# Designed miniproteins, single chains, continued (2): the designs that were tried, part 48

Each design is a single chain, and the fold is of that chain. pLDDT is the mean over its residues in the fold that is shown.

## One batch from the design tools (miniprotein)

Design m5744
Fold by ESMFold2-Fast:
Parts: C-alpha cells; structure tokens; sequence
Structure m5744 (fold): chain A 95 residues (1-95)
C-alpha cells in the first residue's frame, strides 16, 4: 500500500534528520522539521492526506533552507539532501 510505503520513507527521513541534527548548529530548525514529519505520519495514519501533505511540504521547505545554509557541514548537507529526497518521494506516493 502506498500510504505504508510513504510512512516508511518518512521514518527514514526522520532518522537522517536526527543524524544531521547531531552535526548541525541549527538543531532547533531540524527539530521543527522532525516534528512536522512526525505529525504528518499521524495524519497519514488517520487518512487525512491533505493535512499530511501540507505538513510534509512545510518540513521539506525547512530542510531545503537548512541544506542551503552555509553554516552546515558537507556531512550534514548530505544527510539533509537524502532526507529531502525521502520526503519528496513520500509526497508523490500519497498525492
């Protein structure tokens, strides 16, 4: 089922974001993105796809902002890029 696949991708994105958080000076922004991803999973499990997608788009924007931040290490940027890819794939599965 596409929803189950999307949730598994989002869990991978959360794990990558948690690893990026350990390396990042912007821990509060990464935490905000993680909380949006966790909330999106709850809405997906409830069948509220419109709210889930809105939260995923917000999380993606925060992660992209972090990826463009010159204070982020190359190691953190790689983790953020992979997390963004998983979020984008999850959005496509549930749209």
Amino acid sequence: EKVKEAIELLRKAIELAEKAKELSPNKDLIDAAIKLLEEAIKYLEQGDYDRAIALLEKAKEILKQLYEDPSESEEAKKLLEEAIEYVEEAIELVK
Scores: mean pLDDT 90

Design m5746
Fold by ESMFold2-Fast:
Structure m5746 (fold): chain A 79 residues (1-79)
Amino acid sequence: MIGERARELFEKALEANEKGDYEEAAKYLRELAKLFEELGNEKAAEYFRKLADMIEKGKVKLSDAQKKTAERYIEETVE
């Protein structure tokens, strides 16, 4: 299911980000953005693209607020 794929990609992004693998985290977030674009959710796709850029360029970990926003978008894809 698409919602399961979105969750999987986000969990992989979080795991990579927590380990300091910012390039891998950004890769998964960009794959997630593409998935949301294919679903017609342009706002979610833009959010995940910005999040990927921020992590890759800044070498920063996701804040709790950013994680909550991402979780809300992912929850919208579950049946």
Scores: mean pLDDT 81

Design m5747
Fold by ESMFold2-Fast:
Structure m5747 (fold): chain A 85 residues (1-85)
Amino acid sequence: SSCSTTVNPGSTATVTCCNSGDTISSVTIVDSKGNTVLSVSSDGSFSADASVLNKLILSLDKSSGTLTVTNLDSTSSYTVTVTCS
């Protein structure tokens, strides 16, 4: 299963779509133009556009399966998609 949320400029979004027994298997962050700017794959592979490394802060609580995304960019929104396994 997967779920998506929008992180507004200067805002924090919390994603809790993985249920008890599930783990977050991947995370993808897409800009307003549909370009992938950050991805974390199930094998632990990480890829990020250099322009977002100082603007997006990700925090994962593995015990609850909760991902928190803080958007420090005051002008741009991003879409975060989380896949569960």
Scores: mean pLDDT 77

Design m5748
Fold by ESMFold2-Fast:
Structure m5748 (fold): chain A 68 residues (1-68)
Amino acid sequence: LDLPPEVLAQFNAELDALVRAIHAGDREAARTHLARMEQLVKEAPLTPEQRAVFEAILADARALIDAL
């Protein structure tokens, strides 16, 4: 991935926190971490192909949170 190391580290940290929140059933915490990931994707210098992959992951996460 053509991501700055700091952005990649932030994505991984937020993803780990999001997964933990979903497993705990904590919808508010999960939405907070999802919003941070959405902002990182918005600001990151991604190719269209890379953006499509991250957008798909975010869409799946939104669906899981909405089902909580």
Scores: mean pLDDT 80

Design m5749
Fold by ESMFold2-Fast:
Structure m5749 (fold): chain A 91 residues (1-91)
Amino acid sequence: MSNKEKAKKYLLYAKVANEHGRPEDAIKYAEKAIKLDPSLSAEAYYQMGVAYNQLGDYKKAKDYFDKAAKLGSGKLKKQAEKLAAQAKKNL
C-alpha cells in the first residue's frame, strides 16, 4: 500500500472517529495522514479542528480551522472559515 493510499485511509478514519464522538482518535489519525501525505493537510487540519471543537478547546479548534482554510479551496475552505468564526465566538 502506498503512503498516499495509507494517508487517505487514516483521513477517512479521522472523519469516522469525529462522526462517532471519538475526537482524540480523530486527532491521532489526522496527524498520521499529514505525516504520510502532506498534500492532505487541509482536510486533516479540518478534522483536527472538528475534534478540538468537540473537546471544548475552541482556541485550538479555531487555529486548525484557520490552517485548513489557508491550505484548502472551494467548499472545504468556506466550511473551515465558518467553523473558525463559530469557534472564535466561544472564546
Scores: mean pLDDT 90

Design m5750
Fold by ESMFold2-Fast:
Structure m5750 (fold): chain A 119 residues (1-119)
Amino acid sequence: YEAAMKGAGEAANAGASGSGAAARAGGAAGGAAAGTPGGEAGAYAAAGGGAAAAGAAEGPAAAEAGAEAARASGDPAAEAAGEAAAAGAAAGTAEARAGAGIAGVGAGVHGALAAGRAA
């Protein structure tokens, strides 16, 4: 049961983090979409940004595990989200190495806030 709950959390993180990674990659497009009557892309980008920050805090290994779980699901949307989440976590880690100390957590949080502001 504990292992099953952990797996479910990782799968949820992969999907949500994927939206955050996409927001970071396409912040301007996401922000523009948020200004439209549809606004849903902006909402998903903001929510995904928070999850991406959490994924960055856990480190790239957790994001990669989530991406593999999404790929194993066979759902093309989940696969795309998982791949985006892994890419976003890797990018966040690189930024953390460039500026912040070993923690890396602050870079992930700031990345998510930037994605939210862009949306």
Scores: mean pLDDT 44

Design m5751
Fold by ESMFold2-Fast:
Structure m5751 (fold): chain A 60 residues (1-60)
Amino acid sequence: SELEKLKKEQEEAKEKNKQALKQAEEGSKLYPEYKKDILENAKGYIKKVEDDMRKKLEEA
């Protein structure tokens, strides 16, 4: 079903979001002056991905 496909996409997105957060943590260590911006951008990206996936699941 489409719902099963979307759940698989959600799991894949979750893994990519975890990777993005790790990269942001590394970047914040390299550029501590920009730590807040780097982490906020990563969190914003993650939230957007989660919101987009939730919307797709609601429409399925």
Scores: mean pLDDT 79

Design m5752
Fold by ESMFold2-Fast:
Structure m5752 (fold): chain A 72 residues (1-72)
Amino acid sequence: MLSPEELVRYAREALELGLYREAARLARQAVETDPDSPVTPEALRILGEALDRLGRHDEARRAYEEADRLEA
């Protein structure tokens, strides 16, 4: 199984390549694998960006709000 850190790295690469569905999937998997991981806020931000690019703005907003809550 991929670590949260590996999943975030792959999600970031997918986002940079414009693979928004793949980026969202990998970022969501990172959050689900270990919600307490130090990379979870970054995973949620990647998820939010990917969802915004897919037009899923309500879901993106929730991801950003969760990331902000964890960084507070």
Scores: mean pLDDT 86

Design m5753
Fold by ESMFold2-Fast:
Structure m5753 (fold): chain A 87 residues (1-87)
Amino acid sequence: SMAEIEEIARNLTEAQHRALLTTAENLAEIVGDEESLKRVREAREMLAEGDEQKRVEATILALEIIHELSPKVTPAMDAILAKLRAG
């Protein structure tokens, strides 16, 4: 539920918030999704504001990016591996 997700987000450490944003950024880089990279930058700005509600919103945005990009990572990595194995 949204309330459950918000509770989890509020209880995360600063290190965990940063780790989720870093994960979202790394997935966007692997997939080559420039729109998601822009969303990660926006989430980092929200986190930097220090407001509790903005930290929750930033964490939810990072999790949404991870959820959206995770199924795209395996096909992208498979394509890279295929090129490397063909050389």
Scores: mean pLDDT 81

Design m5754
Fold by ESMFold2-Fast:
Structure m5754 (fold): chain A 91 residues (1-91)
Amino acid sequence: MEAAEEAQRLIERAAAILAEAPDDELARGVAEVAFAVTVTSLESLGYKEMAEIVRRTGDRLLAAARAGASAEELRRIAEEGKREIERAAEE
């Protein structure tokens, strides 16, 4: 399922970038825009549940990065979000 694969790739890439540059305000801004665009695209295509998961996961990753979360914490948030998308795509 293309939409689910793209959403999971976004979450994975965003978490990796935020883990490498947790204090980078520009990196956080780019991730925020990427999540917003993906949520809008998923909603427009009717994937409301996946859009909600992406929005929630993005919010959690950005909040954690701003709070100085470790790379391991960011990875856990991303893995949880990816699992939720996989579950939504299978059902």
Scores: mean pLDDT 82

Design m5755
Fold by ESMFold2-Fast:
Structure m5755 (fold): chain A 60 residues (1-60)
Amino acid sequence: MSPRELESPEAQEALKRLEEAKEKLKAAKTLEEILKAIGEVLRAIGDLWEEYLREKRKLE
């Protein structure tokens, strides 16, 4: 784990949400649950990307 560019509390929360979404995907047993879990994973990835861009802006 290399959290150097994602050390903010917001980035840590986004990482935690991504891990929770991955666990929901693993636990999904129906097509509806799988699709919902995929949606949560995509949302969490989007949140992480936004936090990464926000951190990058702080360096300018």
Scores: mean pLDDT 71

Design m5756
Fold by ESMFold2-Fast:
Structure m5756 (fold): chain A 84 residues (1-84)
Amino acid sequence: SLQEKIDELWKKANELAKKIIDEYVARAEQSEDPEEKRRLVVRAMAEALDIIGEAITVELVLQGKIKLTPETERAIKRFEEKLK
């Protein structure tokens, strides 16, 4: 069903976002440079927000609320590749 596809999408997106955050946190914990720690936290947030934004875009396309444009199609393909 459509709802099952949306639920699976968000499960995978949340798992990927958590993995990315955990990887950046581990790198930040090993750094002694406060500036590098801050940059790693900013990168973690940016990448997690990108994943959430891409998941929202895919959900809206699946619901027929936005049209599939070439830009949207490329974004969806990049996101599907990240979720593998």
Scores: mean pLDDT 84

Design m5757
Fold by ESMFold2-Fast:
Structure m5757 (fold): chain A 61 residues (1-61)
Amino acid sequence: SAAFEAAGRAHAAANPELAALNREIAERLRRIGDGLDEALALYKETGDREAALELLRKLSA
């Protein structure tokens, strides 16, 4: 909605550094979430807990 868009622009204009940091945090969280989904899918397909844990370890590298 127009209200959400206006609020987003106001926050970005007031604190561009904070907006940039929030974007970086969101991207990191998204990458972690994608990796978790892949690890869970692997475990469901193979039943191999160690293979799933290995994928999770790579997310922290």
Scores: mean pLDDT 71

Design m5758
Fold by ESMFold2-Fast:
Formats: structure tokens, C-alpha cells, sequence
Structure m5758 (fold): chain A 130 residues (1-130)
């Protein structure tokens, strides 16, 4: 209900910040890929927002997590086939954190999403190095 919607809004805000940092990292290391990556991240964030708006409960969270996994897989493909496993790993960490965060306190949700952001950025950097 209201609490679930507030958690969803917090998780979405944290995800938007993570998406922006990933786009910035890719723009610095692979500028040719940056426009397509931004398009994929914008679509991923829009799908997460739509999923959580339609259902603030477990079903919406699962659809949001699926959107994160698919978005990261698509980004990996833009960078190159060898990068896909690294981007999939980053997407899985963020998806798992999102599922836990929507059921957590606001403080715990921020911590989980921030830790997942650091891990996703590390995986993105590793994927850009192959």
C-alpha cells in the first residue's frame, strides 16, 4: 500500500542515480557506445517505474527486477559479446538488491541500493576492459 509505494519511489530514485553513473562511466571509457547505452538505461528505468506503479507489491518488484536484468544484458551486447557476462552480473546484483530493498526499511533500502550501485559500477568497468 502507501509504505510499499514509498519504498518503490526510493528504490526508483536510487536506480536513476545508478543509471546516470553507469552512463557517465561508459561515456568516458567508450564514448561511441554512450548514446545507445543511455537509450537502454532510460528504457530500463521507465520499465521499472511502470512495473512498480502498476503493482507496488511482489509481482511489480519481480517485473522491475526482470527489467533491470534485461537492460544490463542489452548494454553488455552494445559493448561487446565478451562484456555480456560482466553486465549480466552487475544487473543481477542490482535486481537482487531491488527485490530486497522494496521489502526493507528506508535506511536499509538506501544502504542496499548504494552497495549494489558500487558493485554494478565495478562490473561495468570490468566489462569495459574486455
Amino acid sequence: AAAARERGALVLAELRETAAEIVELIAKQNPEAAPKVKEIMDEMVARVEAALAADPGAAGARRAAEAVIEGFRQMGKVIGDKAVPYFEAGGQVLADALLEAVASTPEEARRLMAEARAAALTMTSAGLSV
Scores: mean pLDDT 88

Design m5759
Fold by ESMFold2-Fast:
Structure m5759 (fold): chain A 70 residues (1-70)
Amino acid sequence: SEAVKALQEAVRHIRRAVEALRNGDIDAATAHVDEAEKYAEKAKDLPMGYKALKSLVEGVRARIEAARAA
């Protein structure tokens, strides 16, 4: 149950990071992706969820760097 709660929190932070990117708020996007990574580590007992979350975190970080370069 703790790993499932961590998975849900990580997904919520990914969603908030993407929303911040849509609004041009790079600092908020960075803060949310950092929190998502923290919660993803707590979800490592769910191997498929953990792998998917790490992929999503890397994708959001790439979008943040692209936005900084624009």
Scores: mean pLDDT 85

Design m5760
Fold by ESMFold2-Fast:
Order: structure tokens, then sequence, then C-alpha cells
Structure m5760 (fold): chain A 89 residues (1-89)
């Protein structure tokens, strides 16, 4: 379901934020690939997958620059809500 996809994306994004804070670049890339795979399995187009991954990388870059975990988590949650709304439309 869309709710199950959103819940799994939230888990993966939280893991990605932790990997970014730890400087685990290999773990971070693996998590981003898992996010892309999950989106493709859920029926997202390649353009939608690319846009979502780009937004995730922007959030991760901002976190690395600022250290603001709360802002990064809020941005990740907003991104997931936007995706869920589009998948329902």
Amino acid sequence: SIEEVAARLRELLREALRAAEAGDEAGLEALVEEIARLLREAGASEAEVEAFVAAVREILGALRATGDVEAAEAQADALIRQLAARMRA
C-alpha cells in the first residue's frame, strides 16, 4: 500500500540521515539505491525516482553543511508526504 511504502521510505531516510552524520558514504549510497529500488517497485516513473533521489541528496547535503538534524527530518517527512499525495492522485 502507499502507507507501507511511505513507512519504509521514512525508515530508510532516517537510516540515511544517520549514515550521513557518521560519514558512512558507502552505507549512504547503498541506502539511496534501496530508496530508488523501493520507488521503482511501487510504480514510480524513472523521472519521479530521479527527482526524489535528487531531493534526498539535497537534504543530506544541507544536513552535512548545517548539522541541523531536526530540519533534515522535517524536510524528509515533507518529501514523503508529497510523494504519497502524488501516488494517490
Scores: mean pLDDT 84

Design m5761
Fold by ESMFold2-Fast:
Structure m5761 (fold): chain A 64 residues (1-64)
Amino acid sequence: MTTREKILKLIGELLRIMGEIFDLRLLLEQNADDPERVAQLQAEIAELEQRRQELMEELRSLPS
């Protein structure tokens, strides 16, 4: 796989994860009065944010 192909694949994955985070944040807003559901949604967002950071680190580590 070329560096260009790697970059495009990682960007695509990042965009997908960002979309999932956006959807979960909307659910957080809709369920703000349910602390158990809020905690569950926050945990799911934290997992996706961790994966986003891993992909960003991968992008930063790629050779020019």
Scores: mean pLDDT 82

Design m5762
Fold by ESMFold2-Fast:
Structure m5762 (fold): chain A 76 residues (1-76)
Amino acid sequence: SRERSEQIARLIGLLLRAVGDILDGDYEAAAEAALEAVRLAKELGWEDAFPLVEKIARMLEEAGATEEAKRVLEAV
């Protein structure tokens, strides 16, 4: 459906934004985007998105943003 396609596009946009925020050093914004992506993935029943969110959490850990990474992982 159009609504589902728009929500999937929004989820992909949130994942890309989280990566961009990590590269910019804005770890709080990255965590917020990743958490919104988890919420949307659960609403869509698109659990295949969870491994992508876990990769973002790993990027946060590698950047030293341990508390932000933990919040994201606990939401999956």
Scores: mean pLDDT 87

Design m5763
Fold by ESMFold2-Fast:
Structure m5763 (fold): chain A 81 residues (1-81)
Amino acid sequence: SEEFIKKSKEAIEKAKPEIDELWRRLQEVVDRAKDSPRYRELAIRGVAAVMLAIGYAIDGKVDEAKRTLEEEIRRLEEEVS
């Protein structure tokens, strides 16, 4: 479905400015975790949260996308020493 792909790209671009700030924060917390023995686990969790947030954004659920990223960023920040 080429129409689905087109609409998905448009939804992502529309949500981009609001998600970019959370993405920057996520990159910062993951970078701080790079010396942790749990780095791989924490990085995978971050990627999973981004994928889920993109899914919500494609569905037009921007608030759910932001909440999903923010909640996981908070959890990662709590677990990174």
Scores: mean pLDDT 75

Design m5764
Fold by ESMFold2-Fast:
Structure m5764 (fold): chain A 59 residues (1-59)
Amino acid sequence: SMAEKLKKKKLEVEIKEALGHMKLALAKLYNGEEAKKLEEEAEKLLKEAEEELKKLEKE
């Protein structure tokens, strides 16, 4: 159903957002290149989640 698909998409966005925040927290435990890589991965996940959420809000 459409409702089921919407619930799944919302959950996927929530998971991406949570993963992004976890990577930001992990980055604080590291220095140099490891920290930078985690921060870049987090930024990408959070940006994707924001864009996906905006699309869902239009429905």
Scores: mean pLDDT 84

Design m5765
Fold by ESMFold2-Fast:
Structure m5765 (fold): chain A 61 residues (1-61)
Amino acid sequence: MLSLEEVKELVEKAIEAAKKDKTAGKIAIKELEKLLKDPRLSEEQKKILKEGIEKLKKILE
């Protein structure tokens, strides 16, 4: 099970990847959206993932 810190690190790495390669950023969004569907995540973890996905979408605009 992912910790809150692991979720934050995944989002940060995804943002860094998206800044270097937009294709990698699009893949990262899909991976984070898939992770968001995991029923084992806390509401706080889901909030961090949602905010990360929104930031990624902004970078890819």
Scores: mean pLDDT 80

Design m5766
Fold by ESMFold2-Fast:
Structure m5766 (fold): chain A 85 residues (1-85)
Amino acid sequence: SAPPALDIFNEVEFNAEYGRQLGEMLVRGDLSLDQLERLLDSLERNSSKDAVLAALDALRDVLEKAGHGAGVELVDRHKQRVLSS
């Protein structure tokens, strides 16, 4: 069942911040692309579609601004998979 609107909003905000932090870690080299892939796979299995999309959009924004093309491509593949589910 879908969570209440307030809980959805809180989950979306939390996952947007999570996506930003993952992007910053990847840019700093504190996280590899392989580690990011595994974390995104885990997020997709354990979170709502809206929460996952919020994390992916925030992550993509950080990576695009940093010029991290490989990271942007990874996020776009995950986003297309989520949108086609």
Scores: mean pLDDT 81

Design m5767
Fold by ESMFold2-Fast:
Structure m5767 (fold): chain A 86 residues (1-86)
Amino acid sequence: LIKEALEIARPEIYRLLAELFGEEAAELLIRALEALEAGNREEAERLGREAEELLRDAPEERIREAQERLEEIGEKAVAEAKKKAA
C-alpha cells in the first residue's frame, strides 16, 4: 500500500516541493523518501539534512503549507491505492 501510494503521489509531491522550495530541495526530499522506502535510513538522513539546510531560511508559513498539502496528497494517494487493492 505505501509503495503504491508513493508511486501515485511522487510526481505531485515533487511538483509541490519544487514550487514551494525549488527543484534542488524537491530532488533531495524525494531521494530521502526513496532511500527510506529502500530501507537505507543513513542515506535518507543525510539527504534529509541537506534538504533541511536548504529550507533553513524558508518561512514557517511555507513549511506549514507544504505539510498540509503533502498530507492531502498522501491521503488522496492512499485512497487511490486502496481502490486498486480492492
Scores: mean pLDDT 76

Design m5768
Fold by ESMFold2-Fast:
Structure m5768 (fold): chain A 79 residues (1-79)
Amino acid sequence: SLVEEAIRKLKEAQDLAEKAGNTELSKVLQEAIDAAERGDYERALELAKQAFTLAKENGLDEIAKLVEEAYRLLREALR
C-alpha cells in the first residue's frame, strides 16, 4: 500500500538521521512513523513537513528526498 511504502521511506530516513548524528531529526521522524502506523495521517503529514525542513536546514538532502517521497505517498493515500 501507499501508506506502507511511505512508512518504509520514513524508517529509511530515520536510520540515515541516526547515522548522521542528528538526534532531533531522528525523533521527529520516529513521531511521524508512529503517527502513520496508528492511522493519524494528518499528524504524520505535519511531522513529515517538519522533518523535511530540518533535513534541508542541515544539508541532509538524501533524508529530505526520502521524507518528501513519503509525504507525497501519504497525501496520495488520502485522495
Scores: mean pLDDT 90

Design m5769
Fold by ESMFold2-Fast:
Structure m5769 (fold): chain A 57 residues (1-57)
Amino acid sequence: MVYSSSDASTDPVSGEALKDPVQLIPDNHVMDLAHALAFGSTDPISGQPIEGVQMLE
């Protein structure tokens, strides 16, 4: 699944504006921290395991 940078401030899971944006490793998908934590170390966009989470400001 391809995430467009034109909507970098929007959560791809909920479609809402990002409040606490995080970048998932290794896929580099951006979503809210709460959603990243809720999915139990699996990227909901690609289905790949999450190796780490980077906070974005």
Scores: mean pLDDT 65

Design m5770
Fold by ESMFold2-Fast:
Parts: C-alpha cells; sequence; structure tokens
Structure m5770 (fold): chain A 71 residues (1-71)
C-alpha cells in the first residue's frame, strides 16, 4: 500500500523533526519520546520494506541513550 507507506514516512519525519527540536533545546525526555515514536513508525515501515529495519534499530538505540541522559 503506497499510500500507507507515504503516511507512515511522513509521520516518522514529523516525530524525527520534533525530536531534533527538543534535543537542540536540551529537553532529552521529550526528544526521547519523539524518537521512540519515530522508531515505532520505522518498524511499521520495515513490515512493508525490510530496508527500514536498521534505521528503526538505530533510532530506537538513540532514544534509549537520550532517556538515560534525561535521568
Amino acid sequence: DPERRTRLAREMQEHSEKGKEYLEKGDYKKAAEHYKEAARLLHELARLDPGFRPSAEELEKKAKELEEKAK
């Protein structure tokens, strides 16, 4: 479903951009929350195209690192 793929990619990009904005502000907790959602959307994209899986895993790892920094 090309429309579903496009929608998921758009939502992922929006969360990725919000994560970056919060990271630039030093709000690691909110940055981690947005990167987690972007990673979840990348995992959904990986169900349609396995090529997205490495990106999903990298972003998930980044979100966990930011959660640790928020403590």
Scores: mean pLDDT 84

Design m5771
Fold by ESMFold2-Fast:
Structure m5771 (fold): chain A 60 residues (1-60)
Amino acid sequence: SAAARAEAERIAAEALEKALASPNPAVQQMILRETRERLSELVSEEEAERLAARIADALA
């Protein structure tokens, strides 16, 4: 649904901000893992992986 996609985008944005505030790679990997798990509850696996990849690319 549109509401689930909006929530997923919000979760992804919050996760990126949190990861950028924690420049430790181990913490960033933990945030990414937790975020992927949360996104998988709201959107398809493809969409969850796409959003997670966008976060990972921004942290590279």
Scores: mean pLDDT 83

Design m5772
Fold by ESMFold2-Fast:
Structure m5772 (fold): chain A 95 residues (1-95)
Amino acid sequence: SMEEKVERILEAVDRTDAELRALNAPASVLMDIGALRLHAAVILVMTKKGASEEEVKKHIETILKTVRDLLKTAPAEVQPVLERLYKEIEEILKE
């Protein structure tokens, strides 16, 4: 279901946040991932309240765009973590 997909995306963001903290990522990167966690949590609430699949997909596409933008400026040592997050979200969305 779309709700299960959004829950898996939120879990992926949470794992990414934990890994970035373990790598001692810059505060700016941690703040940006924190904002993504909040956005994913809001999308989950919207999905549970009956938002259409089309609306939810548009919000997930916004999350993907944000991760792509982070990759452009993130330090090389954290880029692989963000790339894995992007691919995982893209794969979940395409199921």
Scores: mean pLDDT 88

Design m5773
Fold by ESMFold2-Fast:
Structure m5773 (fold): chain A 80 residues (1-80)
Amino acid sequence: MEELLKTLRDILEAHGVPEEAIEKILELVKETLKDPTEENIEKFVREARRILEEAGVPEEKVERLVRALRSLLLAYKDAL
């Protein structure tokens, strides 16, 4: 889990996401991974999109980032 969170932080930082938004997203990841159902992952995607949009991340980057985050969470779930 810690290594996943570090990887996600590195991706978000590389795309210029503000630190406050990164911290909010990582907390949502931690919460989602306590019960990683498809429903909870979809809820995470909606909340992460809102956080990124409110942080001023361009829409094209938001779509790419939430897609990447969703894929990583699904892969982690399938590896459990």
Scores: mean pLDDT 81

Design m5774
Fold by ESMFold2-Fast:
Structure m5774 (fold): chain A 74 residues (1-74)
Amino acid sequence: RIRELAEKAIEALKTDPQKAREYILELGDELVRRGVDPSLVASRVTAIMLLIVAGDYEGAAEHLRSVVEEALAS
C-alpha cells in the first residue's frame, strides 16, 4: 500500500537513504497504477529526491506524507 511504502521510506531516510529512494520509486509506481498522472508523479518524486540530496529529511518526510494524503483523498 502507498501509506506503507511512504512510512518505510520515512523510516529509512536517516539510516539508509538509498533504501529510502527505492521505497519512493516503488511508491511512485503504485501511484501510477492507481491512476495518478505519470507526469505529476514524476515531478513529486523528483522534488522528494532533491530534498534528500540536500539533506532535508524533514522536508522529504513532509512531502511524502502530503503525496499519500492527496492520493488517499481521491
Scores: mean pLDDT 79

Design m5775
Fold by ESMFold2-Fast:
Formats: structure tokens, sequence, C-alpha cells
Structure m5775 (fold): chain A 56 residues (1-56)
């Protein structure tokens, strides 16, 4: 399914972004804005995973 392929691509991109944010937070633990960004990306990952589970 094209939709499943797109959702898997979206999930991979979201997981890569989360890894980058976690690395930046490790280097700059006092950067409060990065915690908000991490929370948003984690929520997006959870949503994409739920959509993928329903699409399969």
Amino acid sequence: SERVAQLRADLAGEEELLAELEEELAKNPDNVALYAARGIVKAAIAFTRELLARAE
C-alpha cells in the first residue's frame, strides 16, 4: 500500500529527528526549547505508529 509506505517513511524521518534532538539535549541540557520540540516529535511518532497499525 502506498499509504503504508508513506507512513513508514514519515515514521523513519520522525525517529531520525528525535535522535538528533536527544543528541542536542545531551550537549545542551539547559535548552528548555528543545524539551518542547522533543515532546512534539514523540507525540508525532505515537500518532504515526497508531495510523500505521490501523492501515495494516
Scores: mean pLDDT 86

Design m5776
Fold by ESMFold2-Fast:
Structure m5776 (fold): chain A 104 residues (1-104)
Amino acid sequence: SLVDEILALIDATRATLLEAVAAGTFDPDAAEALAEATLARIGALLERMSPAELEELLALLRERAAAVDAEAAASTDPTRRLALAMLGVLLQRAADLAEERLAA
């Protein structure tokens, strides 16, 4: 489903960011570029979604954003916390786009 494709993009972005943190290669500028590229791909998929799929996605994005925010708050590693905060912003921006599409 398109919902599954968007969640897979988010999971891949998370894995890339956290792997860079673990490797000591985390670059905030590269992370921001990846987040923008992921958001653009999500935006294109949102244009093809039904209202029911958008409602499902919005609920899942909000759940994942809350989980990522909690994980960031619990993290003692400043670099990991930054990466999770950036992922949280991506999830919130994706949720905002889905909500905007539902309102249209």
Scores: mean pLDDT 91

Design m5777
Fold by ESMFold2-Fast:
Structure m5777 (fold): chain A 94 residues (1-94)
Amino acid sequence: DETLKKINKLAEETAKKLKELGETSLTKEDLLSLAVQILLKVENFVLPSGTVVNLFKDSPEKIAEALAKEYGIKSEESKKIITDFIEKVRELSK
């Protein structure tokens, strides 16, 4: 699946960038799971804390802020990296 290969590479590159900024809580596997749910246009994605996020209708920045809160990410640069990841995954969803 070409889309899955693109998502895997994007998740790997995003996780590496976050690691370089000292953000290790949000893993490649977490990003891959998120990407698949974005492609499925899930409106009720439940984070480990029980926080619900609409992956179809919420803005990439709002989703990134919810993830940053969940994983303890406070850096604006790290939030930008997560926002860019979500935007690129949405481009693959049609």
Scores: mean pLDDT 84

Design m5778
Fold by ESMFold2-Fast:
Structure m5778 (fold): chain A 58 residues (1-58)
Amino acid sequence: AEERARKAAELAVKKVLEETDLSEEEARRVGEGAGEIAAQVPGLTPEQAADLAVKLAK
């Protein structure tokens, strides 16, 4: 859970900075959201949690 959450957060930050015009501060908040989603939903991959968090931030 902790490892998945950290990986999801890192992927979400990277996706936000590469795919959106959001600031680094906003990217960090999306990363925190991705980590929370990954921790709370067993069975989601880090990539799926990151994608969902980025989509919810739009």
Scores: mean pLDDT 77

Design m5779
Fold by ESMFold2-Fast:
Structure m5779 (fold): chain A 66 residues (1-66)
Amino acid sequence: MKLSKEEAENLLDRAGTLVAMGRPDEALALLQKAGLTPEQAQRVLDLIRAGKSEEALKLLEEATGA
């Protein structure tokens, strides 16, 4: 799946909201459904948890071809 930058930003926002709500498993499932591998999804989640949202967005854009 190839996402636009805007779609990648929206996906990151949704995943970040799930993490903030204490639902990291739902965030992982959301990222994998968008076409990320389990390893890529976990890395994005780790970056979100670390407050590195810009790095998380970059990885998500690279992983989805945005």
Scores: mean pLDDT 80

